# Designed miniproteins, single chains, continued (3), part 16

Each design is a single chain, and the fold is of that chain. pLDDT is the mean over its residues in the fold that is shown.

## One batch from the design tools (miniprotein)

Design m8558
Fold by ESMFold2-Fast:
Structure m8558 (fold): chain A 65 residues (1-65)
Amino acid sequence: SEEIKKFIEELDKKIEEIEKEIAKLEEELEKDPDNKELQLELQLLEGLRALLEGIKGYLEKLLEK
C-alpha cells in the first residue's frame, strides 16, 4: 500500500535526523567524556532510533505479505 510506503519514507527521514544528532553528540562527548547530560541525551536518541527502526521493520513486513 502507498500509505505504508509513505510512513516508511517519513520514518527513514526521522531516523536519518536522529543519526545526525547522535553523531554530533558523540563528537561533543569525545571532547567532554564526563558530561552526564550529553551521555543521557545520547542514550535517549539511541533508544528512539531503535524504536523507530523496529516500527519500520514491522511496516516493511506488512508490505511483504
Scores: mean pLDDT 86

Design m8559
Fold by ESMFold2-Fast:
Structure m8559 (fold): chain A 60 residues (1-60)
Amino acid sequence: MKKFVIPTENITKGIGLALRLIGESEDIKARLEGMNVVVETDDNEEAIKLAEEYKKEYGK
């Protein structure tokens, strides 16, 4: 299992990002901790890559 923390600008953007990540892969779990999106994957290489790409593109 891999864990990523993606900081966002506000809780609304955090909710949107979490829902988008969950929709992209069944191997991705996402939850909110304040304004941060916490992403957990089942060590699936595709899911890990996707989570890392979202962290780079949409995180702060």
Scores: mean pLDDT 74

Design m8560
Fold by ESMFold2-Fast:
Structure m8560 (fold): chain A 67 residues (1-67)
Amino acid sequence: MEKEREEKRKKALEFLKKVKELTDNSGPVNSELGLKLQEFIKENPEMAKAVGEVGREGARELAAQLA
């Protein structure tokens, strides 16, 4: 069970890392970035589910790793 949680956290971290890379590349157009993020979430509902299963605490910890 710990391995399954770790795998989901790894996928969530990878997704957050990609989001951050997109943010760095998007420059001043925040509205387009937001739209792209929505599309990515819709295309990868499993990623959103993984973040949800990890919970806000886990997501916060993953975000801290990227910060």
Scores: mean pLDDT 64

Design m8561
Fold by ESMFold2-Fast:
Structure m8561 (fold): chain A 63 residues (1-63)
Amino acid sequence: LVGDIAVAVKDIKATRPGDLELKKGEKVEVLRVDEAGEWYVKSLETGKEGWVPSSSLEILSRG
């Protein structure tokens, strides 16, 4: 999963410090995974990083 490219399946709002806001269709690189279901990702469009619920992402490319 780390190094994989994923896409946001819906608009995601940042609700806490450290969360990343994403638009539906935005591509991200998975940098870290939490067993609690949160992934730390970097947006390929903005370069910003943050936590996103894994349920809101779909893997497109495996590293």
Scores: mean pLDDT 78

Design m8562
Fold by ESMFold2-Fast:
Structure m8562 (fold): chain A 62 residues (1-62)
Amino acid sequence: DELTREVLLVAGATYKALGDRHEELGKYELAAKFYEEAARYYERAGDLDLAREAREKAEELK
């Protein structure tokens, strides 16, 4: 339902923010894991564009 989708989008955004923060700190492996989690939540929310962006970011850091 719509409420579930919104919760998943917020979870995805939270993991993306954690990924961004850890990338700024030079913790690239941990940042990549957070971006992968963000992608999973975005995918579950049905936002395939945000999921793709997060996944591409994670691949860049490996």
Scores: mean pLDDT 86

Design m8563
Fold by ESMFold2-Fast:
Structure m8563 (fold): chain A 60 residues (1-60)
Amino acid sequence: AATAQRLANIDASIAYLKEQLENIDEIAKKYNLTPEQKKRLIDSLKQSLADAEAERARLR
């Protein structure tokens, strides 16, 4: 069944998104983001994380 592979992929995505959020200040500095660009990136990452966690909950 594809479910186990989908769960593994979602877990990897969640881990990646959490790591990006944890390192967001370093990422913003590295890519020379404006405060506005940084805020948009944070908002996008938080939304993606919420969506991924919701999808994971549906799969178990």
Scores: mean pLDDT 81

Design m8564
Fold by ESMFold2-Fast:
Structure m8564 (fold): chain A 111 residues (1-111)
Amino acid sequence: TPPEITVEDVRRMLADIRAAYEELVKQGKELEAYERAIDAVKGMIETLLLTHLGLTPEEVRRVLELIDAGKYDEALALVEDKATPEQREVLRLLIDAYREFKKKLEEVKKK
């Protein structure tokens, strides 16, 4: 069984993702930086939902579709009954990071 993912683990992983995208931004690769950050966070969400919450692939697909549509509260509600309080906090941190990176990506695309 994979080890339980904690809020501290996620904060460290998100810090690493931010350090990596900041380095790409310094190189003028802003579009690539935010696309990679979004993909990394989506991968973390998928792993949390499949591996730690035990959701089916269909349920995971539905949560990711809601996140892609900007329906973050609906995505959280769909998993609330299946997640521990710490897992809910982990998912909130990941969704907040996704929202941040997607906003930055949209700002770069408008330039």
Scores: mean pLDDT 83

Design m8565
Fold by ESMFold2-Fast:
Structure m8565 (fold): chain A 119 residues (1-119)
Amino acid sequence: SIEEEIERVEKELREFAANLDSLTPEQAIARLEELVGRLEEVIDRVEKEKASPETLQRVYRAAVNLLQIAEEFARRHSLTPEQAARFRELMDRIRELVRRVKELLEKQGITPKAELLPL
């Protein structure tokens, strides 16, 4: 179900955040690529289905938290030009996901809310 996929994403985000300092740039990029892909699929589904406000808020929080993790990783680590370009592309994709789910919430008259992860 969509709820099970959201729970999986939330768990993987917490694990990513907890291991931020132990990951290589290549490992972080691979995790970001997987999580971006999963969130893109979730957002495609909630755009087509009438998702609850609670479900949309969870998806919004996940996208915001993924952006937070990506920005913090890039801030703490030295990246090669190639890695920096891949990170920028992934962050742009995440920003688009944040924009899409924010618009879905706002169309329903709901204020988007996201709590930041402790990093």
Scores: mean pLDDT 87

Design m8566
Fold by ESMFold2-Fast:
Structure m8566 (fold): chain A 77 residues (1-77)
Amino acid sequence: MGETDPKVLADRLTYLGEGYRDQGDYEKAIEYYKKAIETDPDYYKAWENLSKAYTLLGDDKKADEYSKKAEEIKKKK
């Protein structure tokens, strides 16, 4: 099929999100991490990066929620 593998697309979207985070654009970083999760919900690195971005924004509740989600996915793999 001519479509990109969802795992590869999720990895690329996560990398773009990291680029925005490094520029201090945490809102865009979160947007791209959410797109990565929508593409491949099993891509635990996107969940870890979402948690980290929310920690940087001071949203400890969301950071904890996404961190737990990443650990659940990681334990299944």
Scores: mean pLDDT 81

Design m8567
Fold by ESMFold2-Fast:
Structure m8567 (fold): chain A 98 residues (1-98)
Amino acid sequence: SPEDEALLAEIRRLVEEARESAKKNDVQGGLEIARRLLDLVEKHLPGSPVTELARQRLAEAERFAADPSLSVEEKAQFIYNLVEGIAGAVEAELERRR
């Protein structure tokens, strides 16, 4: 649908912003993008398994950000990987609904 295509375009934009944050080792920027992605998914797919997955992945990202054993580079990369994972799950869910 046009709404699904608009959602996918915005998700792809957030993934690109997350990639740029990771290149800069911007952990807090990556978390902010992950939170925006969850808000977007909750608005479009409320109560879905993908929304629950996104909440779990955001909680993981927040744990990585707070982990004193990880370098800033490792934290930024882990958060980016979680954002990519959420985006992929949303794309797969929307494809299943076509």
Scores: mean pLDDT 86

Design m8568
Fold by ESMFold2-Fast:
Structure m8568 (fold): chain A 62 residues (1-62)
Amino acid sequence: MKRELELEMEASVYEIAGAVYKLIGDNKKAAEYYRKAADIAAQVPSLADDAEILRKRADELE
């Protein structure tokens, strides 16, 4: 059991939530969830590029 696996799953869940809020037109909540996903992904070295992409998605929605 590795902490990184839990963080990867948590980041994925928040990314999905962000996408769902974007689909229903709640761009503010979508940005909040993309930022949460990015902050978690930034804690995992293998997800550093994904974290940067998620931050840009959130910034674009604000």
Scores: mean pLDDT 79

Design m8569
Fold by ESMFold2-Fast:
Structure m8569 (fold): chain A 55 residues (1-55)
Amino acid sequence: SELEILLLEIVIGSTRLVIERLKKKPDNPSAQRLAAEEERRLKELEEELRKLKEE
């Protein structure tokens, strides 16, 4: 649905901003670990968005 697509796009955008902020802390191992975890989630969210747009 259009609403599900909109909500996923918002979450994807917010997730990208979080990743960028975490990557700006290279000397913080917890921040780098969280950035890697969020990058994995971002890929999953982008795949779900792709599937919804093709439905």
Scores: mean pLDDT 83

Design m8570
Fold by ESMFold2-Fast:
Structure m8570 (fold): chain A 59 residues (1-59)
Amino acid sequence: MEGRVVRHEVPSTDLDEARKALDKLRAELEAAGHRVTAESIVPTADGKGYVVTLLVEAP
């Protein structure tokens, strides 16, 4: 099955804020019946935030 990428930019240098955003997105996707197969948190190129990314499979 093909996965879908969900990406969200967190405009904060606080890693805890990025983790909270990731946890919230994962919970919302799981509640909608999607299966999260991978997740990552990566600093933005300018160092001013984080990008949280989830790979999900549709139900």
Scores: mean pLDDT 79

Design m8571
Fold by ESMFold2-Fast:
Structure m8571 (fold): chain A 62 residues (1-62)
Amino acid sequence: MFEELVKEALELATELANKGMISKAQDVLRKVQEAKKLYEAGDVERAIQLLEEAIREAKEAL
């Protein structure tokens, strides 16, 4: 699940970048990095919430 959400967020970041939304793409990538740090720290719930938020915001921008 977590790896699938990371993959989806990265695919959406690529789509945003392809459409010229570089700042939005960078924001998604930053949230992915923060989520990975939370996941490694054992805060799985917050990591998933942050990825879901990033995915939602990316889809709203597309």
Scores: mean pLDDT 84

Design m8572
Fold by ESMFold2-Fast:
Structure m8572 (fold): chain A 104 residues (1-104)
Amino acid sequence: MKEAEELLEEGKAYLLRGDYEKAIELFKKAIELDPENSLAYLYLGYAYLKLGKYEEAIEYFEKAIELDPENSAAYYNLGLAYEKLGKYEKAKEYFEKAKELEGI
């Protein structure tokens, strides 16, 4: 959707500027317009990861994978979130899955 895509682009701009709270607001609006937009969930997860909200980040990355099972970036960022929580075995499994998907 054009409006959802515009919200994603604006949200990405705030994400790059380090304004994670504003980015989250815009990505949530994008999801309201297009609930199956896996990229919006990926960017939401990344913004929560940057804010140190690792459990919320995991939930959004899992939703991104549910909508797009080939999303290597979502698996990689899941690995980072689990690593931040000290769950190193899970982190390694997700990093391995990300590498496998990049080889496809």
Scores: mean pLDDT 85

Design m8573
Fold by ESMFold2-Fast:
Structure m8573 (fold): chain A 109 residues (1-109)
Amino acid sequence: MEEKIEELKKEILEAAQAGDFDRVYELIRELTKLFGVSEEDAEKIARYAALALLLSPPELQERFIDILVKLLKEGKVDEAIELSRRLAQAAILGNTEEMEKILDEAEKK
């Protein structure tokens, strides 16, 4: 499982850097399904996370995916959805300060 997670993280970051929304969305859905997330919740996470990643600076993209994987490993699906939603909203507004704050709060556990 760990090797598959690391492979998906790498592909997600590469797709995000390429600006490929459809591929980021698909890869995040695959990632969430590895942790037994329901189809409905996987779709919510994939949509918000893909938007957040595509609109984020590269340094925040890596931080976000690491936190997302941690939350999924801990079975914190609702927190993963909320983190992805909040980050997507801040990213759409171009508010990098709010994005950094959201990630800092999530990393505090």
Scores: mean pLDDT 86

Design m8574
Fold by ESMFold2-Fast:
Structure m8574 (fold): chain A 69 residues (1-69)
Amino acid sequence: LEKELSDTEKRIVLFLLENPDKEFTAAEIAKELNLSQSTVSRNLKRLEELGLVKRVEGRVTRYSYFIPK
């Protein structure tokens, strides 16, 4: 594994890791990390493809850190 994650992606992963019992919208993550929603949404999509975050679909799409059983 060599620098596949940008600094922004690492910050998102660490934030979710610190809050493993909560699901967050892209807007909530953007506010907490002082980033744009577009930046967060783009990075969340990449992180989901990498298997590092779980997308939870409902009325509003939310994300959490992926914890395998």
Scores: mean pLDDT 77

Design m8575
Fold by ESMFold2-Fast:
Structure m8575 (fold): chain A 56 residues (1-56)
Amino acid sequence: SMAKKVEEAKRKEILRMAKRFLEEGVSEDQVISYLMRTMGLSEEEARALVEEAKEE
């Protein structure tokens, strides 16, 4: 579906931003809070994305 493709594209952009923040020394909790506030993600979704960003 189109919605699924849009979510996949947004997910990749969010992962890139999260990885950059972590590389810049921003704490995991701060990145999680940022994603929740700016992207409207749940805490669970934000934590999952931060964990994925850390695997690289």
Scores: mean pLDDT 77

Design m8576
Fold by ESMFold2-Fast:
Structure m8576 (fold): chain A 88 residues (1-88)
Amino acid sequence: MNVDAGNEAIQTLQQLKDDLRKAKKDKKPVSYTTNPDFSNPSVLHDTDAQLDEAISSVDSSISTLQSKIRNGTVTPDDIVSEINSALK
């Protein structure tokens, strides 16, 4: 069952959300790269608007994955899709 993978994805997204919130507070850019689930270039968020949008996307993805984990319905495709959504 993919619950463990879903929980790891949520943990990663929570860390990203915390980093984005800290960057917004500190007025510093955030750069990250998606990892082995797909190839993606580094993403740079350097404005309050970009950081707010990124935080909102990450929060939405966390909520979706948490719901699917609670229901025992999380799949690898769900994890990849929500990570992709959060990182765009």
Scores: mean pLDDT 70

Design m8577
Fold by ESMFold2-Fast:
Structure m8577 (fold): chain A 76 residues (1-76)
Amino acid sequence: VEELAREAVELARRMAEAVAAGDLERAREYAERAERLLREALERAREAGDEELALELRRAVAEEVARGGELYAARE
């Protein structure tokens, strides 16, 4: 589950980079993949009873997504 979580965070980071580069289509693809992996990681964490890990996963992805959005807004 941690491996899936890290992959989701990596995709979120790549999404932010694509947004910064102006490649919104690629950013969308990375966002969709990150969301899919996040859901899978959260499901596994809940099945294992690791609610703390599930919360950390949500926070990590949300922070990377917010960072990308703020970078885009700051450039307008």
Scores: mean pLDDT 69

Design m8578
Fold by ESMFold2-Fast:
Structure m8578 (fold): chain A 83 residues (1-83)
Amino acid sequence: SVIEKLEAVLNERLPKLSEEAQKVVREAMERIKEAVETKSPAEVLETLKKEHARVVEAITDPEELSIAHALFGEIAGVVTAGL
């Protein structure tokens, strides 16, 4: 399922981030999972863009920012393939 694939991506990438960055990413993922289960494809893509921007805004460390960008690239791929 899309949700299982999203959780697998999270489990691989999340431990590489600080506790603060992990919290922001987890909150974003909860909103993305909810959108995937309850919203139209257009609304899911809007949620992805909004949450990616929010996470990028919250992360100031260049290494963590790079990991977050890679993570959201993988999330977008999984979600788009699942739509």
Scores: mean pLDDT 83

Design m8579
Fold by ESMFold2-Fast:
Structure m8579 (fold): chain A 103 residues (1-103)
Amino acid sequence: MEVTATAPAGGEGSALIDVKKGDIVTVTARAGPNAGIGVGLFHAETGEPVYVEGLEATGRPGDSEVTAKVKVLSEDGKYLVRAANNAGPDGPGGPVTVTVKVE
């Protein structure tokens, strides 16, 4: 299964994806020109963050792509992916696209 969240310049986007225990969730975020990647992954039911090292360290201007993976260790459910577009210092950036794939 694969879903995409898109954040326009200065905006936010979100998507929901179903997960099962043992799945590998791959999150790939890409920025357009002058955009800074903001991305987070959350348990949809509780709003609690899914702790993925390196993914939550994004958001600085100049990050053009980030990819992180997490294994679902708890139980079946839904994850909420959030995308944010932190425009670079040179003005409005292009869109940030976050794609989430479950294997």
Scores: mean pLDDT 70

Design m8580
Fold by ESMFold2-Fast:
Structure m8580 (fold): chain A 79 residues (1-79)
Amino acid sequence: SMEEERRRIFAAALRILQEVVENSKIDKEGTIKALEKQSEAFKRMGFEELAQINEAMKEAVETGDLEKAAERITEVLLG
């Protein structure tokens, strides 16, 4: 069950990454700012894994490197 839940979270994270990158084509700076605020919120709440995923998504928006972001999300969620 725990492995199945982590796989579902992983699939959702990759879908969100795609949506975030698509939204950044309309407003790149606003998307980066939103991701930064969300990452800071996750860190304050102690959700370090979610903060790392959010930072990976921000890097994808800044660099256009979705493959690197997907690799980082894989490492964080699936170890």
Scores: mean pLDDT 85

Design m8581
Fold by ESMFold2-Fast:
Structure m8581 (fold): chain A 59 residues (1-59)
Amino acid sequence: MKEKLEEFAREVVEELKSALLPLPEEEQREFLLYYVKSTEFKDIAEEVTELALEILKEL
């Protein structure tokens, strides 16, 4: 994707994975959504959050 959404999602997961991995999925989702809403991708925060959750599940 030319928007580099996957690259951004991977960077978010790499930065936050140690804090997110011990949390239940619903808390991981809330944390990621809140975090992404504070970035330049706030208008598509739900899409980035779902992509980040998918990447996190592969760890």
Scores: mean pLDDT 78

Design m8582
Fold by ESMFold2-Fast:
Structure m8582 (fold): chain A 111 residues (1-111)
Amino acid sequence: AAAEAGAAAAEGGEAAAKGGLEAAKQAAEAGNRVATAKGAGAAAAGAGAAAMAEEAARRGNLELAADAGRGAAAAGKAAKAAGKEAGAEGEKAGEEGAKAGEAGAAAAEAA
């Protein structure tokens, strides 16, 4: 349960980080510095959530895995917000990150 919850939260966090990074790249190509910074921040938050989730899985800490899952969902929402300002491809990448982060949080909480 704790290992599964941690793995789900880690996958969600990594996906949110990828979405944020892609949103930042698309925003940078469009010349939108604010959206670029927001996407980069979402990517960092997603990566942090993933790291926390891996530690939770290693320690068998179900509560920490659930916290990491919530962090992944929050990072995904931030990636989606940045993506909306980054054009169609950035919006798509951010939305995919948000869905993956939310799924990771739900799976971690259900375990």
Scores: mean pLDDT 82

Design m8583
Fold by ESMFold2-Fast:
Structure m8583 (fold): chain A 68 residues (1-68)
Amino acid sequence: IEELVKKADELIKQGKRYEAMRLYFEAAEKAFEEGNVELRQKLMDKALEVATPEDVQRLLREEIERRK
């Protein structure tokens, strides 16, 4: 989880907000699987803070297609 967060922070510094948002969501999912609901919420909040509305829409389409 910490590695994913650090990588996401680095991507933000590089201007790659969409990739950073995806890593925060991935880290949040792992935190939830480990039973850490507080960390999950914080990571989801971070993802939403760095995303644009267009980035969020793109992620939602990809997630829907993944889950069918």
Scores: mean pLDDT 72

Design m8584
Fold by ESMFold2-Fast:
Structure m8584 (fold): chain A 58 residues (1-58)
Amino acid sequence: MRGERIAQALADHLLTLDDEEMRERAISVVRVTLRDKGYSQEEIDRIINKALELVKSR
């Protein structure tokens, strides 16, 4: 999957955040950054969903 490393990095970062608002901000920043890098909306959604599943599995 394109962006697997980004999904893992996002998941690891989200696990360091104790505040739900900070987690939402981190996700929003990643969405904007990936759009700026030319990722499609579908790819962005897949990356974020994979990161959230990695957080859930821990």
Scores: mean pLDDT 79

Design m8585
Fold by ESMFold2-Fast:
Structure m8585 (fold): chain A 64 residues (1-64)
Amino acid sequence: MKKVALVVGPDLEKAKEVAEKLKKEKGYLAIPLPGLSGEEARKVKELLEKEGYEVELIGVGTEL
Protein backbone atom coordinates (compact mmCIF):
# COMPACT_ATOMS: atom_id res chain seq x y z
CA MET A 1 0.00 0.00 0.00
CA LYS A 2 1.34 3.45 -0.93
CA LYS A 3 1.52 6.11 1.81
CA VAL A 4 0.57 9.74 1.12
CA ALA A 5 0.72 12.78 3.40
CA LEU A 6 -1.63 15.69 2.62
CA VAL A 7 -0.22 18.96 3.97
CA VAL A 8 -3.01 21.53 4.38
CA GLY A 9 -2.65 25.21 5.20
CA PRO A 10 -3.17 28.76 3.93
CA ASP A 11 0.59 29.34 3.42
CA LEU A 12 1.84 27.64 0.24
CA GLU A 13 5.55 27.98 1.13
CA LYS A 14 5.12 26.50 4.62
CA ALA A 15 3.01 23.65 3.22
CA LYS A 16 5.73 22.91 0.63
CA GLU A 17 8.48 22.94 3.30
CA VAL A 18 6.57 20.49 5.52
CA ALA A 19 5.79 18.23 2.53
CA GLU A 20 9.47 18.13 1.49
CA LYS A 21 10.61 17.29 5.03
CA LEU A 22 8.08 14.44 5.31
CA LYS A 23 9.11 13.06 1.91
CA LYS A 24 12.79 13.03 2.94
CA GLU A 25 12.30 11.80 6.52
CA LYS A 26 9.53 9.19 6.09
CA GLY A 27 9.62 8.41 2.36
CA TYR A 28 5.96 9.36 1.94
CA LEU A 29 4.56 10.98 -1.17
CA ALA A 30 3.74 14.36 0.39
CA ILE A 31 1.30 16.70 -1.37
CA PRO A 32 0.94 20.36 -0.36
CA LEU A 33 -2.71 21.48 -0.57
CA PRO A 34 -2.69 25.22 0.19
CA GLY A 35 -6.08 26.91 0.37
CA LEU A 36 -8.13 23.78 1.11
CA SER A 37 -10.40 23.68 4.15
CA GLY A 38 -10.29 20.76 6.59
CA GLU A 39 -13.50 19.39 5.06
CA GLU A 40 -12.09 19.58 1.52
CA ALA A 41 -8.87 17.89 2.66
CA ARG A 42 -10.86 15.06 4.28
CA LYS A 43 -12.73 14.50 1.00
CA VAL A 44 -9.41 14.25 -0.88
CA LYS A 45 -8.24 11.76 1.79
CA GLU A 46 -11.35 9.61 1.22
CA LEU A 47 -10.82 9.60 -2.57
CA LEU A 48 -7.17 8.55 -2.22
CA GLU A 49 -8.04 5.84 0.33
CA LYS A 50 -10.57 4.39 -2.16
CA GLU A 51 -7.68 4.14 -4.68
CA GLY A 52 -5.64 2.09 -2.16
CA TYR A 53 -3.50 4.78 -0.51
CA GLU A 54 -2.80 5.17 3.22
CA VAL A 55 -3.41 8.88 3.88
CA GLU A 56 -2.21 11.14 6.71
CA LEU A 57 -3.66 14.66 7.11
CA ILE A 58 -1.29 17.33 8.44
CA GLY A 59 -2.43 20.88 9.21
CA VAL A 60 0.03 23.77 8.97
CA GLY A 61 -1.46 26.95 10.44
CA THR A 62 -5.01 25.58 10.07
CA GLU A 63 -7.49 23.30 11.85
CA LEU A 64 -8.39 19.92 10.35
Scores: mean pLDDT 75

Design m8586
Fold by ESMFold2-Fast:
Structure m8586 (fold): chain A 96 residues (1-96)
Amino acid sequence: MARTLRVPREQAEEALRQAVKEAGADPSIVDLALRAIKESGADEVEITVYEDGSIVVEFRDAATGRTLATVVVSRVDPENPEKAAVGAIITAGLPD
């Protein structure tokens, strides 16, 4: 079953680390996601962890409710937890 967590930016790092750990992904994905938060100016994060180990993270502006960036982490091989993080960072509707 899918599990969804909604946290303020101040708790995003901890929540992301837990989600990445549950999926068996490399913690380096957390650094990439935190960079996306800072660059987008997001102050709220919604994390969905799926039963297959995939993770979707939406970075939101709490004042407008808009999604500023999305990080998608595909299921990783649990037999190779030391392998590099698998993910994609997509910024939507935000200029450089």
Scores: mean pLDDT 65

Design m8587
Fold by ESMFold2-Fast:
Structure m8587 (fold): chain A 84 residues (1-84)
Amino acid sequence: MSKEASLETAANINIIAAEFSLSQGDLRGAARNLLGAGRLYHELGKKDEAIRLYEEAIRLAERAGDERLARRAREELERVRREK
């Protein structure tokens, strides 16, 4: 398995975990898992996918009232947007 395939598998696991968290009403857990998936897609160079995942993580963190998590997700989003 290539490094890229391993990162993509890990990202997909985080997305599945986020969907499971949402099914349980765990918005904070879902936001954390989507933030993790966004970081992995960013490492893969899949910038557009990372941006979408960070935006959803921000939305869920805000709905959960987790300002610290929302701020972290915004910082990660700005890092992706600043890339060359």
Scores: mean pLDDT 86

Design m8588
Fold by ESMFold2-Fast:
Structure m8588 (fold): chain A 64 residues (1-64)
Amino acid sequence: MSKEELDYEVELALVTMNAAIAKRAGDKEKAIEYYKKGLELARKSPVPDEETIKWFEEEIEKLK
């Protein structure tokens, strides 16, 4: 696995965890912000990750 792929996976995990924490706290605005960051990371991925992109889009839609 390349360093870029590893860095992507770590950053994605951190952003997703922060979004989940905000969601559990009832902070929808903060959760949406973190999910949007995750979506941006997935779009900029060195490897195409269409499933992750779709997942973040669906999570954002659920919080609107």
Scores: mean pLDDT 78

Design m8589
Fold by ESMFold2-Fast:
Structure m8589 (fold): chain A 86 residues (1-86)
Amino acid sequence: MTVKIVVRNGSEELKQELLDYAEELRKKGYEVEVKEEGDTLTITIKGISVEEAIGIALRGIGWGLDGYKVKVTIEGDTLTIEIDAS
């Protein structure tokens, strides 16, 4: 399945943590795409199991999300985590 992490209005610290994690996932052999556009950071991870996707979602939620607005959606084979840090 595919996991998509979308961060809006993230601090430089939060964006760096997510970029570091994206590189960690690439080093583990996952297909990872990173796109930065303005205040939005999008990380897309492809070809992972449901169990690994859940683990990524929990880690995403755990990345200093105290006070952030978080929405988690599952549609078809895609799990999307949207974080608004504003």
Scores: mean pLDDT 76

Design m8590
Fold by ESMFold2-Fast:
Structure m8590 (fold): chain A 79 residues (1-79)
Amino acid sequence: SFELNIETLVRMHENFYEQLLALHERRTGRPPSAAEQAALREEAADFVLALVRGILTAEKVSEEEIEAKLAEIRAALEA
C-alpha cells in the first residue's frame, strides 16, 4: 500500500518548490521576487494537496476525513 506521512509530504513540497524556483530562473533569467516566491510556494503546496486528495479519494476515505487531513497537511507545509 502507498503510505502517506507528513514528513514525506513536507519533503515533496520542498523538492517541488525548489524545482519551480529553478524553472523560474531558467525562464526569466533572474531570481523570483518575494511575491513570485510566495506564488510558487502556493503552487507547490496545491500540487501536494491534489496528489493526497486523489489518493484518499481512490482509497474511498470520507469527504470529511479528506478535508481534515488536507487541512493538517496544509498547516505542516506552511510551517
Scores: mean pLDDT 85

Design m8591
Fold by ESMFold2-Fast:
Structure m8591 (fold): chain A 61 residues (1-61)
Amino acid sequence: SSKTAVLARHLASLPDEAAKAAAAVNALRSGQVSEEEVVEALRRAGASEETIRRALAEARA
C-alpha cells in the first residue's frame, strides 16, 4: 500500500536499526498502520528479522 511505501522510505532514512524499530513501534501504537504494513516497511528498509520481532513484541506490550 502507499502507507507501506511512505513508512519504508522514512525508516530507510534513519541511521540505525534501533531508530527504525522505535519509529515502527510508534507507527503501530498510533493505529495508523497495521502490523503487516509495518513488517513490510521494516523489511524494505533493511531491518533484520530479529529487529522486526523485537519491535512487534514491544508494540504489543
Scores: mean pLDDT 83

Design m8592
Fold by ESMFold2-Fast:
Structure m8592 (fold): chain A 59 residues (1-59)
Amino acid sequence: MEDELIEKAKKIIGELSEKYGRTPSLEEVADKLAEEFGLTKEQARKIVEDAKKRILEEN
């Protein structure tokens, strides 16, 4: 469950990066994730932080 949400957060980061031509803020990604999955902003922020950490560890 959490791993699936992290993967979705990673996709949102990529999509927003292309759309804005810059790295999206944590709040921009968290707000979109919360809207798509009915999460609280706090839950979404934690998932986005975990997703960003995994991206850095993979690179």
Scores: mean pLDDT 77

Design m8593
Fold by ESMFold2-Fast:
Structure m8593 (fold): chain A 64 residues (1-64)
Amino acid sequence: MEKTIVGYGGSGGGGAGAIAGVLSAQGVPTTLVLHTKDVEGAKRGAEEAQKEHPLLKVEVVEGG
């Protein structure tokens, strides 16, 4: 079953990312939706995280 986690901004987004990483590591396909004003930084972090966690998908939304 796929899980979806929503995170906002810096510290909120970081916590959501950690949870998403744990879930994907347990074999659960996980989508993380990040709302942030730093879209470029978030996309770079998302690419790095997805390389480490192949079941993780990250969506970046401008806002926060």
Scores: mean pLDDT 69

Design m8594
Fold by ESMFold2-Fast:
Structure m8594 (fold): chain A 100 residues (1-100)
Amino acid sequence: GSLLEKIEKYKEEIDKAMKAATEFLRLASQDPKLSPEALRRLTALVFAMIADLLDLNFDGAIESAKEALRLAEEHGLSPEVIEALRKFIKTVEEAKKKFE
């Protein structure tokens, strides 16, 4: 396809992944088991995930998301928070397979 067609497809997949990342942070910030220090760490990881997505660095975004998953599991966050993060990872993995 044309360069423009590829750019439009990348924008769609990145937008979907960014929405998943922001939904994860919203759900995590509302979880009463999340300490202020853990919230700060998760927020930094979400910004790293978003930065990597904008750079089309799918591997970096997945690595940051897996670290966020580890922290969420260690703090015993709700299943909805865990599933939001898994949805992000799956979305980025699907984008990687489609474009790499």
Scores: mean pLDDT 79

